# Designed miniproteins, single chains, continued (3), part 69

Each design is a single chain, and the fold is of that chain. pLDDT is the mean over its residues in the fold that is shown.

## One batch from the design tools (miniprotein)

Design m10391
Fold by ESMFold2-Fast:
Structure m10391 (fold): chain A 108 residues (1-108)
Amino acid sequence: DEDERLRKEIERLLKEYSNAETAEEQLELILRLGELLARASEEVLEEVKKRLGIDEESIEIQKEKIERAIENLKKQGKYELVEEIERILKELPELAALFYTTALAAKA
């Protein structure tokens, strides 16, 4: 089923992330992880949070980093990317949105 497939794909991406040689490669893997998490059930999302040690404080810190990144992107005139990031934050599950937008902001 989809959940079992997503668990296996997430596990593979986390292993690839640990072996990634460059920051660019790591960011691509974080982006792919965000895409998988966007399709994940609530159950799979909670399992990933537990596995990665992600708590409410970690989520709050990451949200603040994304808000600062959005401000910097606006200063750079990257308004289309800002709109995409803001849309993702509104439409996707919180964990998926944070991984996805972190990778997009960092690649900018």
Scores: mean pLDDT 80

Design m10392
Fold by ESMFold2-Fast:
Structure m10392 (fold): chain A 76 residues (1-76)
Amino acid sequence: SSFSEFSNEVKLAALSAYLLLQAGYSKDNALAFVAKEFPSVNLKDIEAGVQYLKKNNVSVDQAAVELKRLRQELYG
């Protein structure tokens, strides 16, 4: 499945977790932080989105730009 098939909230949560992992945070710490920020999003969906981003070798810069865009859509 493509990343575009996830909901915007799942995408935002997955991108946030992915960036924390790229910054050197452990999986448990990254997921715990993101679960607090997005309590309505299922952890399994966050993990699926993160796996998609890893499999497609999405760069930190690409992930950061997309995160900013999605935050503006959901909260701007």
Scores: mean pLDDT 83

Design m10393
Fold by ESMFold2-Fast:
Structure m10393 (fold): chain A 85 residues (1-85)
Amino acid sequence: PLPLDPEKLAEVARAFAEEMRKQGLERLAEAYERAAELAREGRLAEARILVAEAAFEEAIDKVPEEEKERYRELFAERIAELRAL
């Protein structure tokens, strides 16, 4: 396993933030910027949860009403997985 460099993880998160802004996903971009700061502090689980929550909020607004319950179920499962790590 390669040692994870916190600065490199932060650079990757900032690159994702820029890409999300180009796609008009401003909330997700802000989450990635905050995740970069958390990654630099070694708080990777918190960074992952923050990004997952922002991604869900962006996705749920675009999902048809009849599919929203399913997406909420999948989101709950993902957050539980991230917290178990």
Scores: mean pLDDT 76

Design m10394
Fold by ESMFold2-Fast:
Structure m10394 (fold): chain A 104 residues (1-104)
Amino acid sequence: EEELKQKIAELESRIDELKKEYEKTGNLVEYVRAKFDLEFLKKAQELNKKVREDTLKKYSHLPEEERRKKAFEETAKVLREFYSNYQKERDKLIKEAEEIEKKK
């Protein structure tokens, strides 16, 4: 997943810049948003790898093509469940950051 690695690296660099901006200007919302998005991408990548490895081990008795198909199906199911909560948590975190920024 070359594109995902590039997006993570770019976002990490951007977060360092946004943290410096936040420390000088108090622009908390953009920093918090970017940080949450980075954590989500890293967690999704970690879950993808772990579920795939666990499924390949569980179905080691099946032919390679069949194991690959099972790994894809299990990974898709886990990521769908993870993603279903993403937007809700993101919106909550952004709202909290906006409230902090308004009071300080």
Scores: mean pLDDT 75

Design m10395
Fold by ESMFold2-Fast:
Structure m10395 (fold): chain A 80 residues (1-80)
Amino acid sequence: SAAERRVAELRERYRRLAEEAQEAYEKAGGKITEEVLELAIEIGELEVEYASLTATPEEVERIRALTEEQIAELRAAVEA
């Protein structure tokens, strides 16, 4: 199905972005840089899209809220 293909695509994109984020984080010596933040934002967007295909609307809203909180924390770390 189209949903199954999209879920597979999202999993592969997540894997690649997670590797890039880990590499960027290590390259920065464990600092949250703008590069790390941008990768985290993209990963968060993929998590919300994945939830929209696999979870209930209520679960999607919970995941969205948690993702927004995590991104806000990372933004604060970059600003510090």
Scores: mean pLDDT 85

Design m10396
Fold by ESMFold2-Fast:
Structure m10396 (fold): chain A 66 residues (1-66)
Amino acid sequence: MDLLTFVFERSPLNVQLALELQREGRILRLELHPDRITVTMPESRLDDLQRWLLAGGRLTEGTLHE
């Protein structure tokens, strides 16, 4: 399964959105750092990332993991 890792700016909004997606089982791995949030999800769930960006989340970087 192809996994994608995205890094977002740590903000109260981004933390809330990440925790909501994790609770819904849409994120495989979530890491909360003091300055960033790292999210790993299956490639098939890229629509969750787009919804997060539309809600005001800001992407800092993204990588592909296999």
Scores: mean pLDDT 69

Design m10397
Fold by ESMFold2-Fast:
Structure m10397 (fold): chain A 65 residues (1-65)
Amino acid sequence: SSMDKKLADIQKKIDQAKKSGDMDMLMQIDTDIGVIQIQAAVNKDQSTIDKTTQMQKQVDQAKKQ
């Protein structure tokens, strides 16, 4: 689905930002994940909620360095 592609693209960006230490990219990813999480919660899309929750933890961990 188009959502699965968006989630895959965000995961690739997380991996790149973690390797490069690009804080600006991590901050943009954090915002993008937040928007998707709100949409998923409104739509009761548990699969997307679970995936974005895991991605959010990766971003939070990368930002703490």
Scores: mean pLDDT 83

Design m10398
Fold by ESMFold2-Fast:
Structure m10398 (fold): chain A 92 residues (1-92)
Amino acid sequence: VEKHVKVLDEIEEKSGKVLELVEKAKEAVEKGDDKTALEYLKQAAKELRKIGLEAYEKYLSKEEVEKVKKNAKEMESKIPELAEQELETIKK
């Protein structure tokens, strides 16, 4: 339990950068620059995955980290689709 709490704490501390990228994406949408907004959303998703993986590597066993890496790689392939879905949500 304590190890998972440490992972969540580190993700929370570093999530400020992800929120900054999302805010820049919203600003780009307001200016009518959907292409720039999509790029910021892709960067935000990538940074979030990186933060999570680094936190897990610090506190979990090698076997647990390998499972997290496999899931992260599968999720990374979906980043473009997720970014487009978020853009549509922001525009609404």
Scores: mean pLDDT 69

Design m10399
Fold by ESMFold2-Fast:
Structure m10399 (fold): chain A 90 residues (1-90)
Amino acid sequence: MEELRKEMEEAYEEAMRVVEEMTAFRPDIGQALFDGVKALYELALSGEKVDEAERINRALTRLGRAAGLPEELVEKLREAGEKMVELGRK
């Protein structure tokens, strides 16, 4: 249980670092990305609404691409979110 929480926190911290980099490119959507990642983390950590966390990750990925953010950053955010979803299903 402790290892799972540490891995979840590490994935969340990585996602937040990516959001900070994304916000430097698009300050107008930075708050939406931050709120989305936080909601994804809370839902995945709860273990009760992990499918909703996955939907949020897909929505954030679409938002990033639609906003013209660098694909490398969009993929890093998607991967961190998928890691949180995977951990939440355990």
Scores: mean pLDDT 83

Design m10400
Fold by ESMFold2-Fast:
Structure m10400 (fold): chain A 95 residues (1-95)
Amino acid sequence: SSLLEDTKDLADLARNVLLGLSKNPNDGLGLGLFGNLLVVIDQLIEEIRDSYPELAEQLQRLRDQAKEAVANKDSEKLLQVAKELDELIEQIRSL
């Protein structure tokens, strides 16, 4: 479905931003991109919630963990969330 494709694409973008921030937590461009992505991801979560409630819950949990990791400049946690987003992308591709 288009919702699954949009979710995969946004998760892929978020993963790449978090991977960059895991290497450089003070990257101003990366921080700006992350802030912009949060707005789009929050809108997507609301759109998919009715059709894919489990996926919406999983994405929301990863979004919340990413926000905390970015705020704390926690490179290890950023890398962990990026890995879990990669796993989510592979799950969506299998659907």
Scores: mean pLDDT 86

Design m10401
Fold by ESMFold2-Fast:
Structure m10401 (fold): chain A 65 residues (1-65)
Amino acid sequence: GMSLEEALTLASPAAAAEARRLYAEGKKLLESDDKQDILRGIALLLRAIGLGVEAVYRAKKAAAG
């Protein structure tokens, strides 16, 4: 099966890079004791997931023709 990272890279290298950036930043913010940082971290992780879902959808459509 195709991993999320493979699907992102296949669909768009730029989207893959942005999703990795958002994931890394979100994970960092979740390590904070500040509620606002934790909420921002969650928001960034949700954006990364959204980009991943879009990339998987686009990759699947491209593979199907």
Scores: mean pLDDT 75

Design m10402
Fold by ESMFold2-Fast:
Structure m10402 (fold): chain A 85 residues (1-85)
Amino acid sequence: ASEGAVSSLSREEQEEVLELAEEVLKDPKNEEALERLGRLSGRGHARAVPEVSEEDAIKGAIESAKKYPVEAAKNALDGAKSALA
């Protein structure tokens, strides 16, 4: 997920990303939290880049989060904290 993806989300979605990132850091095997985190990151990416399909952006973000759960959670946490500050 790019750093700009989370900043393109609504404040409510950014707060959900923060909560999901903390949940994944507590349990990196939580597939539901990883899928939700990836879906939000992909949605943010699609909003930041209007020519990118939301479906493709979400799919790629979910696959990345499942491969690198702790790294994806840390990146999302940093992005959400930066956007909410």
Scores: mean pLDDT 77

Design m10403
Fold by ESMFold2-Fast:
Structure m10403 (fold): chain A 84 residues (1-84)
Amino acid sequence: DDFAERLAELVKKGEETIALLKDESVPLEEQEKKAEAFKEEVKAFLELLERVAPPSEELERARKVLTGLVEEIDRLLEERRKKL
């Protein structure tokens, strides 16, 4: 299933982005580019979810997981910016 495969890839990318944001040896510019790219992919995926059939338990879980990843990424990126 295309959605299940894309969700798994987005979760993996989100976890990799979080790990990157926790590595202070990585330049802020690279961290910002990776975070922005991930957030755009999540936005596009959530827009696709809004266009499918009425919310199911699986779709609501997917939305919650992706929203949580974006919120954590935004928090970490903001903390990283403040350390400069």
Scores: mean pLDDT 79

Design m10404
Fold by ESMFold2-Fast:
Structure m10404 (fold): chain A 101 residues (1-101)
Amino acid sequence: SDDDILALLRRLAAAQPGSWLEPYARGILAVREGRTEEAARLFEEAARLAEREGLPDMARAARMMAVLALYGSEEELEGLARGKLTAEQIQRARERLAKLE
C-alpha cells in the first residue's frame, strides 16, 4: 500500500542516518499533508544529499519531485503522495533492510 511504501522509506532512512532518504520520505509526507512548499524544500535537500552520496539519478529524481510539488497538476501531486516506487524497487529495498538489520 501507499502507507507501506512511506513506512519502508522511513525504515531505510533510519538504517542510513544522514542519507537523502530521510528528507525524501518527509517530502512525500508533506505532499500528503498539502504542504507543497515544505515538500519542495525537503526534496531539494534530498537531492543535495544524494549528490554528495554519488547518486546523480536519485538527485535528479528528487529535484523533479521538488518541481512537481510546486508546479505539478493534482494528478502529479497524487503520484508524489503515493511515493513512486516500482515493485522491483520495493523488493530491493526490503532485501537491503534485511541485510542491515
Scores: mean pLDDT 70

Design m10405
Fold by ESMFold2-Fast:
Structure m10405 (fold): chain A 84 residues (1-84)
Amino acid sequence: SARAERHRQAGEIIRTAMRDLGLSQRQLAEILRVSQSTVSAAIRGDPSISDATLGELLAGVEYIVDTRASEEVRERFRQRVAAL
């Protein structure tokens, strides 16, 4: 389904951003103030994660990317999110 594909793509975007930022699932969870299990589920593309929660995770990752990452990483992140 389109929703399942979007969840998978969003999970890959989060995983790629974590790799670019050098963050573990635990560190990302601490920064975003969510459980590590929520981060793990989102990265796996778990469809049980609500659209609202997934949107909040993507917005939180965008904030970290805008604050810490190079311009190249920010541009690639923006392009990936726009394609969701």
Scores: mean pLDDT 86

Design m10406
Fold by ESMFold2-Fast:
Structure m10406 (fold): chain A 80 residues (1-80)
Amino acid sequence: KEEEIKKIAEEADKYILEELLKLTPEMTEEEREKAFELWEKTTKLTPKDIEAIKRLLEALAKAGDPYFQELLEKLKKLEE
């Protein structure tokens, strides 16, 4: 169960990094800093802090990104 939660966190981290790389060429310096700050915050979350990972996924899912909505649903199923 813990390893599966770790896998979900790693998938979210990869997705955020890939999105940052795609947007980088057209971003302003301020937008790049904001994007990298979000990425750093995500990568600092370890499997030890499962509650923080849940809160992050909830916030991102509520923002309307279907990828994070799917990850949150997978996390809920693993806890059942």
Scores: mean pLDDT 58

Design m10407
Fold by ESMFold2-Fast:
Structure m10407 (fold): chain A 102 residues (1-102)
Amino acid sequence: SEAAEILRETLEQMRASTDASEVADIALEGLREVARLLNWEDLLARIEYLEANRPSDPLEALRRVRTLALLAHQEAEERGLEELAELLDEIVDLLDEMIANA
């Protein structure tokens, strides 16, 4: 799956960074690419809104991206996209670790 490949690459990039702001931006870009590819228009609109109104505070940015990742996970679960749901759950877990360490 192209969407699963995007999320795996996103996870690798997130794990390679220790900068909270960079991790938020990496996660947001991965979610945008997946939402666009799968035509998840409501999620894409929410992602675009966050990009246009991105908080300068890294912790607030991480929390907002986490909310979008949870919405993406719920969408994947509802559609029966098991591999995507698993990868999105890993993204949420990484965001939770970054938030806890901030």
Scores: mean pLDDT 90

Design m10408
Fold by ESMFold2-Fast:
Structure m10408 (fold): chain A 109 residues (1-109)
Amino acid sequence: SRRQELLELSERVSEDWEKLEKGEPYDPELVKEAIERAKELFEEETDKLIEHYKDNEELVEKIKELRKKGLEYLDKALELVESDPKKALEYLEKADEIAKEMAKLIDEA
């Protein structure tokens, strides 16, 4: 599953994620790969949701707004991984909050 692919990538970079959180030296290429894969999966999942709920215009508009915000946060994280890892982590946390908000929105639909 796409979720398993992300978990497997997360396991490979788990030590580098911990180093990023602590502000210690890490492998920026592995962290970037993880963020790019997360972005790809988020785009695929949100595209599927938009198609599934296409007859509910109000819900689709909300999904599109959250999709845009989530992608902007992931792009900001990717941009900052090498120069400002702490700020990159903050944007990853914001992207995670968007994913949680989208899950709640879909659950309430």
Scores: mean pLDDT 77

Design m10409
Fold by ESMFold2-Fast:
Structure m10409 (fold): chain A 78 residues (1-78)
Amino acid sequence: MKEIQEQIEELKRMLKELSQKRDPRAVTVAAALLSNLETVVSREQAKKEIRDILIGAGLSPEQAEEIVNKAVELVEES
């Protein structure tokens, strides 16, 4: 539990930083964050939390949704 929470917080920080820089690695970090969040919350809640972080990083709702959808595809293709 505590270790998962620490990993989630670190991934949230990395996602915010990469998203502010428009770094393509943001999608990979979002996918990792989605996988970790789904161990503690529903997929719907996990997607909402990721969107909120991306919007908070300065992305539009449309840009945030695109990254979330790409992250879901990466998780499901694995």
Scores: mean pLDDT 82

Design m10410
Fold by ESMFold2-Fast:
Structure m10410 (fold): chain A 69 residues (1-69)
Amino acid sequence: MKQELLKQLQQDYQTSQQMADHLKDNPESQQSAQQSAQLSQESIKRLQQGADPQEVQKEYQQGLDQIWS
């Protein structure tokens, strides 16, 4: 479970960074993409520091809902 979540977060981070670069002409969407990348990176860091994968996943989902609301 931890390794699966870590791989997903790493992929999400890369995707969000690519989206931010492609959304240069849409500042609001670019900001959301940048915030998503930051959230993915922080979630990866928490998992690597021994945080509970289930709690990290829950907080990550809530954070994404807040960013993309």
Scores: mean pLDDT 81

Design m10411
Fold by ESMFold2-Fast:
Structure m10411 (fold): chain A 89 residues (1-89)
Amino acid sequence: SAEIDKKVNEALRLVLEAAGEAYRRGLLSEEDAKELEELVERLMKAYKDKDWEGLLETIERLAEWAESLGLDEIAEELRKLAEELRKLT
């Protein structure tokens, strides 16, 4: 649906913002970058497969990833998107 598509795109935008900020601040290790790649791949697979439960779980993991890097505001926005998406699925 258009609403789900919009929220997935917003989650990807927030994740890109988080990765860029972490990189600029010297907080993004090779391990953190690899974890991000794996989470983005899971997000895209769940979205393609219409696995809405897997999509929600992956957004929550992306929020935890951002929080682990001290990006609390972005983590909170990702959690808000997950909650809104849960109401649509």
Scores: mean pLDDT 85

Design m10412
Fold by ESMFold2-Fast:
Structure m10412 (fold): chain A 68 residues (1-68)
Amino acid sequence: TISRVVEAAERVVRTEGAEALSLRRIAQEAGVSPATVSRALTELGMTLDELADYLERELKIRSNRSLP
């Protein structure tokens, strides 16, 4: 569940930019409810902005690090 949400957010950031990142947009991309996205962010202890920053950083070094 968390990994699906993170992967969907990664795709949104990669294709549309961090400004397009929202609970609804991530939910649409992941094929889950916005409530599921909100729950995943709560588990990660992150805001949408923090998730966007994290994913942009991880995209650069994904071969060396794992995404949750």
Scores: mean pLDDT 72

Design m10413
Fold by ESMFold2-Fast:
Structure m10413 (fold): chain A 94 residues (1-94)
Amino acid sequence: MEKELSKEEIERIAREIYERLDEIEPLPEEENNAIKEKYPEAIEPLRLAGVPDEKIGAVIKEIERKAGKKNVKAVAEAMANLGVEALKEAVERV
């Protein structure tokens, strides 16, 4: 995928992956670390989205597969926004 995705497409992909975070299996540690080194800018957004470090590489790989390399950061940031919104909703229930 060479072209930048629309905001709507990025948000759709982000929601699909976010909703399936519990179903995403962690990669072997070496592969996970290699992918994290390839996409350092996606690490912090995915942590904010509630992705455990062991699954960050697996989530990045799914983003790359669905959205392409150019959109990995944008999708990770959209997932971070979903995680923050979920936390705010949980606090409002108290």
Scores: mean pLDDT 79

Design m10414
Fold by ESMFold2-Fast:
Structure m10414 (fold): chain A 66 residues (1-66)
Amino acid sequence: LVITLEPGVSGVSMLGEAKKVILDNGGKIDSSSGQTGIVRIVGDIPEGTVDQLRKLPGVKSVEDIK
């Protein structure tokens, strides 16, 4: 999964919240950048968790890269 954040979001707060959701649901963070607003995730993420990530304030897109 790749999450792209909206420009102008407080990247630290949003990134922290996204990381918590990911880790609580069995995912792992491969890489993250507050500068570019991109978070790369590895592991099996449940469908409901992907939907939760899409609904987070300041999330622009979530892509499932297979």
Scores: mean pLDDT 70

Design m10415
Fold by ESMFold2-Fast:
Structure m10415 (fold): chain A 103 residues (1-103)
Amino acid sequence: SIEEELERVDRLKERLEELKKEAEELIEKLKAGEISVEEARKQVLELEEDLGVLEIELAVLKIVAKKLKDEELEKKLEELEKLLDELRKLLDEAKKLIEEKEA
């Protein structure tokens, strides 16, 4: 049902927002020199793996939304795509900071 899919979208949004917060905290620690390069690389890998799972879940929800033709569900999924893109950019920033510390 549309209601069940909206609940799944809300849960996915919460998980993406948690990963975004973790990525932002990692970047701040990297900038402050409060984390080792080795530990930072480990955290980036873990965040990338978690993000990959959420990307698959989002792709499945997008297929379901197209079948249901629900405008509210489609709009919420577009918001999740933007959040996912923001997360990828944060992970790219973290990787760049790690590379700069290794140089």
Scores: mean pLDDT 86

Design m10416
Fold by ESMFold2-Fast:
Structure m10416 (fold): chain A 88 residues (1-88)
Amino acid sequence: SKSELQKLAEEYEKKGQKLKAALVYEDLFVLDPSNTSYLKKAIELYKSIGRKELAGSTALFSYSSSAEKTPELKKLAAEGLDLLASTA
């Protein structure tokens, strides 16, 4: 369930398993695409472990694949482009 995934993500964060936590937050965003905070959390975690390309590509792919192009998703996509440019 979504609540079990939330608990799992929080547990991974507490254990410092940031990559695993980010992956669970991506799954949470897929299940609840109206809640962009899950996507923001995944991107933040990827950035915190130095995975800038993964953070940027995740933001852009999530924007591209989302049915609803909200201002928040557009902002995350723009930030994702900046991250990818900074790693080139």
Scores: mean pLDDT 85

Design m10417
Fold by ESMFold2-Fast:
Structure m10417 (fold): chain A 68 residues (1-68)
Amino acid sequence: SPGEERVDEHLTELVRRLAGELPPEEALRASMELSKIAFEGLENGDSVENIIKKMDDKYNELLEQARS
């Protein structure tokens, strides 16, 4: 679906950014967290906009945790 494709494109972009921002093991863990949000959001019928917002919020949270 168009919504699923948009979520997948956004997930791919955030995963690419994580690979540049974090060590490989942390980037992998962070990408799994974002993938879980995307999957659960789509499965639960959340709006695409809400899923993308949750992924962005989690992406920022994970970067802040890595800086601590």
Scores: mean pLDDT 86

Design m10418
Fold by ESMFold2-Fast:
Structure m10418 (fold): chain A 88 residues (1-88)
Amino acid sequence: SLVSEKVAELREAGDRARAESVAAARRSIEEGRAVMERKVAELRELGRQKMAEADKVSGLDGAIVGMVGLAEATDVEVATRQEIAAVA
């Protein structure tokens, strides 16, 4: 009947909408993961650079370079978490 055909059409439209929503959510998660991986790599490189700077100085100067590097890494981590939350 016409009613049965319309019900089937609406069901198929609903299934397509759900599949599209799942695909969009999956893309957002993958984009967030890529941002996180990139920022983690940036933080690791920043840490390596600050450690190399610390190795060139001794005592208090080395400690100061290390503390500055940690503060910078923390700021990037906060920004990264905000970007991941916005994409996810």
Scores: mean pLDDT 68

Design m10419
Fold by ESMFold2-Fast:
Structure m10419 (fold): chain A 87 residues (1-87)
Amino acid sequence: SGVDLTAQDEFGETPLHIAARRGDLARVRELLAEARRDPAVLRALLTARDVYGLTPYDLALISGHDEIAALLAEEAAELGLDLNALP
């Protein structure tokens, strides 16, 4: 089956949540490259919240993956989003 980038598991986690939490920088880059094809998909992926209300950015910060957190913040900034001040 194809990768549904915005699909959430039983914990509300998308593939980007899982990659960010695990510190899998290569997987984060791959997912962002695919999501960049559609700005609506990229926005949805960056702003999706798990069952605790945490975004992939929040999980990267909590897990100490500063490079992933910086990469996600840069992608969000290109869309005019502040991941520290999401609506």
Scores: mean pLDDT 83

Design m10420
Fold by ESMFold2-Fast:
Structure m10420 (fold): chain A 86 residues (1-86)
Amino acid sequence: SSELEEVEKVIKEVEELLKKYGSSFEEEVLLGVMKIGYAVGKLINDGEFAKEMLIKQLEKLIELAEKEGKKELAEELRKLLKKLKE
C-alpha cells in the first residue's frame, strides 16, 4: 500500500496549497473527488485506482487554476503531478 500512502500525502499537500492560495468552489469539489478516490481505493485495497483518480483530478485542478489566473498554484500542482508520474 505504498501507493495509498503516496496518494494520502499528495492530497494533504493539495489541501495545504488550496489553503495558501485560496480555493474556488470548483477547486474544492475536485479536492473532494480526490478524497473519494482515496477512500474507495483504501476500501477495496486498490492503490492504483486511488492514484489514477488523483492524477486525473489533479490535471483538472491545474487547468482550473490556470483558467483562474492562479499561476503559482498551477506551478506547485504541476510539481506534485510530476512526482506522481515519476
Scores: mean pLDDT 88

Design m10421
Fold by ESMFold2-Fast:
Structure m10421 (fold): chain A 55 residues (1-55)
Amino acid sequence: SRARARRLIRRASELFGLSEAELRRLTGGDEKRLVAYLSREYRTPRALVRRVLLE
């Protein structure tokens, strides 16, 4: 959903210190892409990234 993708991007921006605009460009707002990008960039397991983003 658009609302959920928006909220996840904002949370990721706050937690990782990244620009919301940049995250949207890199992932297109897709949850799976966002998790994959953050996992790869910060060498953090996808499961942990999801837990942190979802609460």
Scores: mean pLDDT 79

Design m10422
Fold by ESMFold2-Fast:
Structure m10422 (fold): chain A 81 residues (1-81)
Amino acid sequence: EEELEEKLKEIFEKAFDKYDVNGDGTLSKEEVIKALMDRLGLSEEEAKELVDKYFKEKGKETVTKEEFVDFMLEVYRERRK
């Protein structure tokens, strides 16, 4: 349970590093969509809807590593319910 969440955080942190190819410490909408598809098995349509909603609500064009990990964990939990 708690151990699983710790492992997932590590996995998502590593995923962030892989998609942050420019090393600027942020991910674009397109990179987050790719991460949702690759790591959580979402369809492109599902990933786009979730990412567009999230970025619109936050008023941002990019996410930090912390924001990315939190978002990925939230999506993971919702899919498990």
Scores: mean pLDDT 79

Design m10423
Fold by ESMFold2-Fast:
Structure m10423 (fold): chain A 99 residues (1-99)
Amino acid sequence: MEELKKKYEEDLKKRNDEATKIGKQAREEVLADPSKLPEAADKVAISYEGGKKAMEELVKELRERFGDEIAQLAEKYLKDVTIKGKINEAKLRAEYLKE
C-alpha cells in the first residue's frame, strides 16, 4: 500500500515533467503555425499542473506575437486542458490508490 503511493507520486511528477517538455516543443510549433494549437493542447493535457503551465505560457507568447484574437482562442483551449489534466491526474491516482 505505502509503495503504491510512492509510485503514484513518482508517475505524477514524471507526467508533469513530460508535459513541460511537450509544452516547450508545442510552443515552438504553434508559434510557427497557430493552426497546430488544437494538437498542442491535446499533447500537454496529460497532467493538471504541467498542462496548465504549458498552456498559460503559450497564451502569453501568442498574445505578444499574434495579438488578442489568437490569444483568446488559446484561452479556450486552456480551459479544456485544465479539465482534461485534472481528469487524467484523477485516473492515475485511482489506478494506484484505488477509489
Scores: mean pLDDT 78

Design m10424
Fold by ESMFold2-Fast:
Structure m10424 (fold): chain A 77 residues (1-77)
Amino acid sequence: IDNLRSIVQSRLVSQGSPFTIDDMSDSQIAAFAAQSFVDSMVRGGVDRDTARDSARRALRAQGFSDGVIDRAMSRVR
């Protein structure tokens, strides 16, 4: 989780976002990470549904609860 927060914070800075990691809930952090993961996989030729399933598994592996994952994935396109 701490490593994921560091990655998300680095990407927020790179994107010019005015938000910091401290301004985000666990579900918002998970949603940001999952969206980035899905976008990366889709660019690599993976279909969106498979990318979403893979993102869900990755969030679970990072120690997020099912409730946090469900809220995060509801925000992922």
Scores: mean pLDDT 72

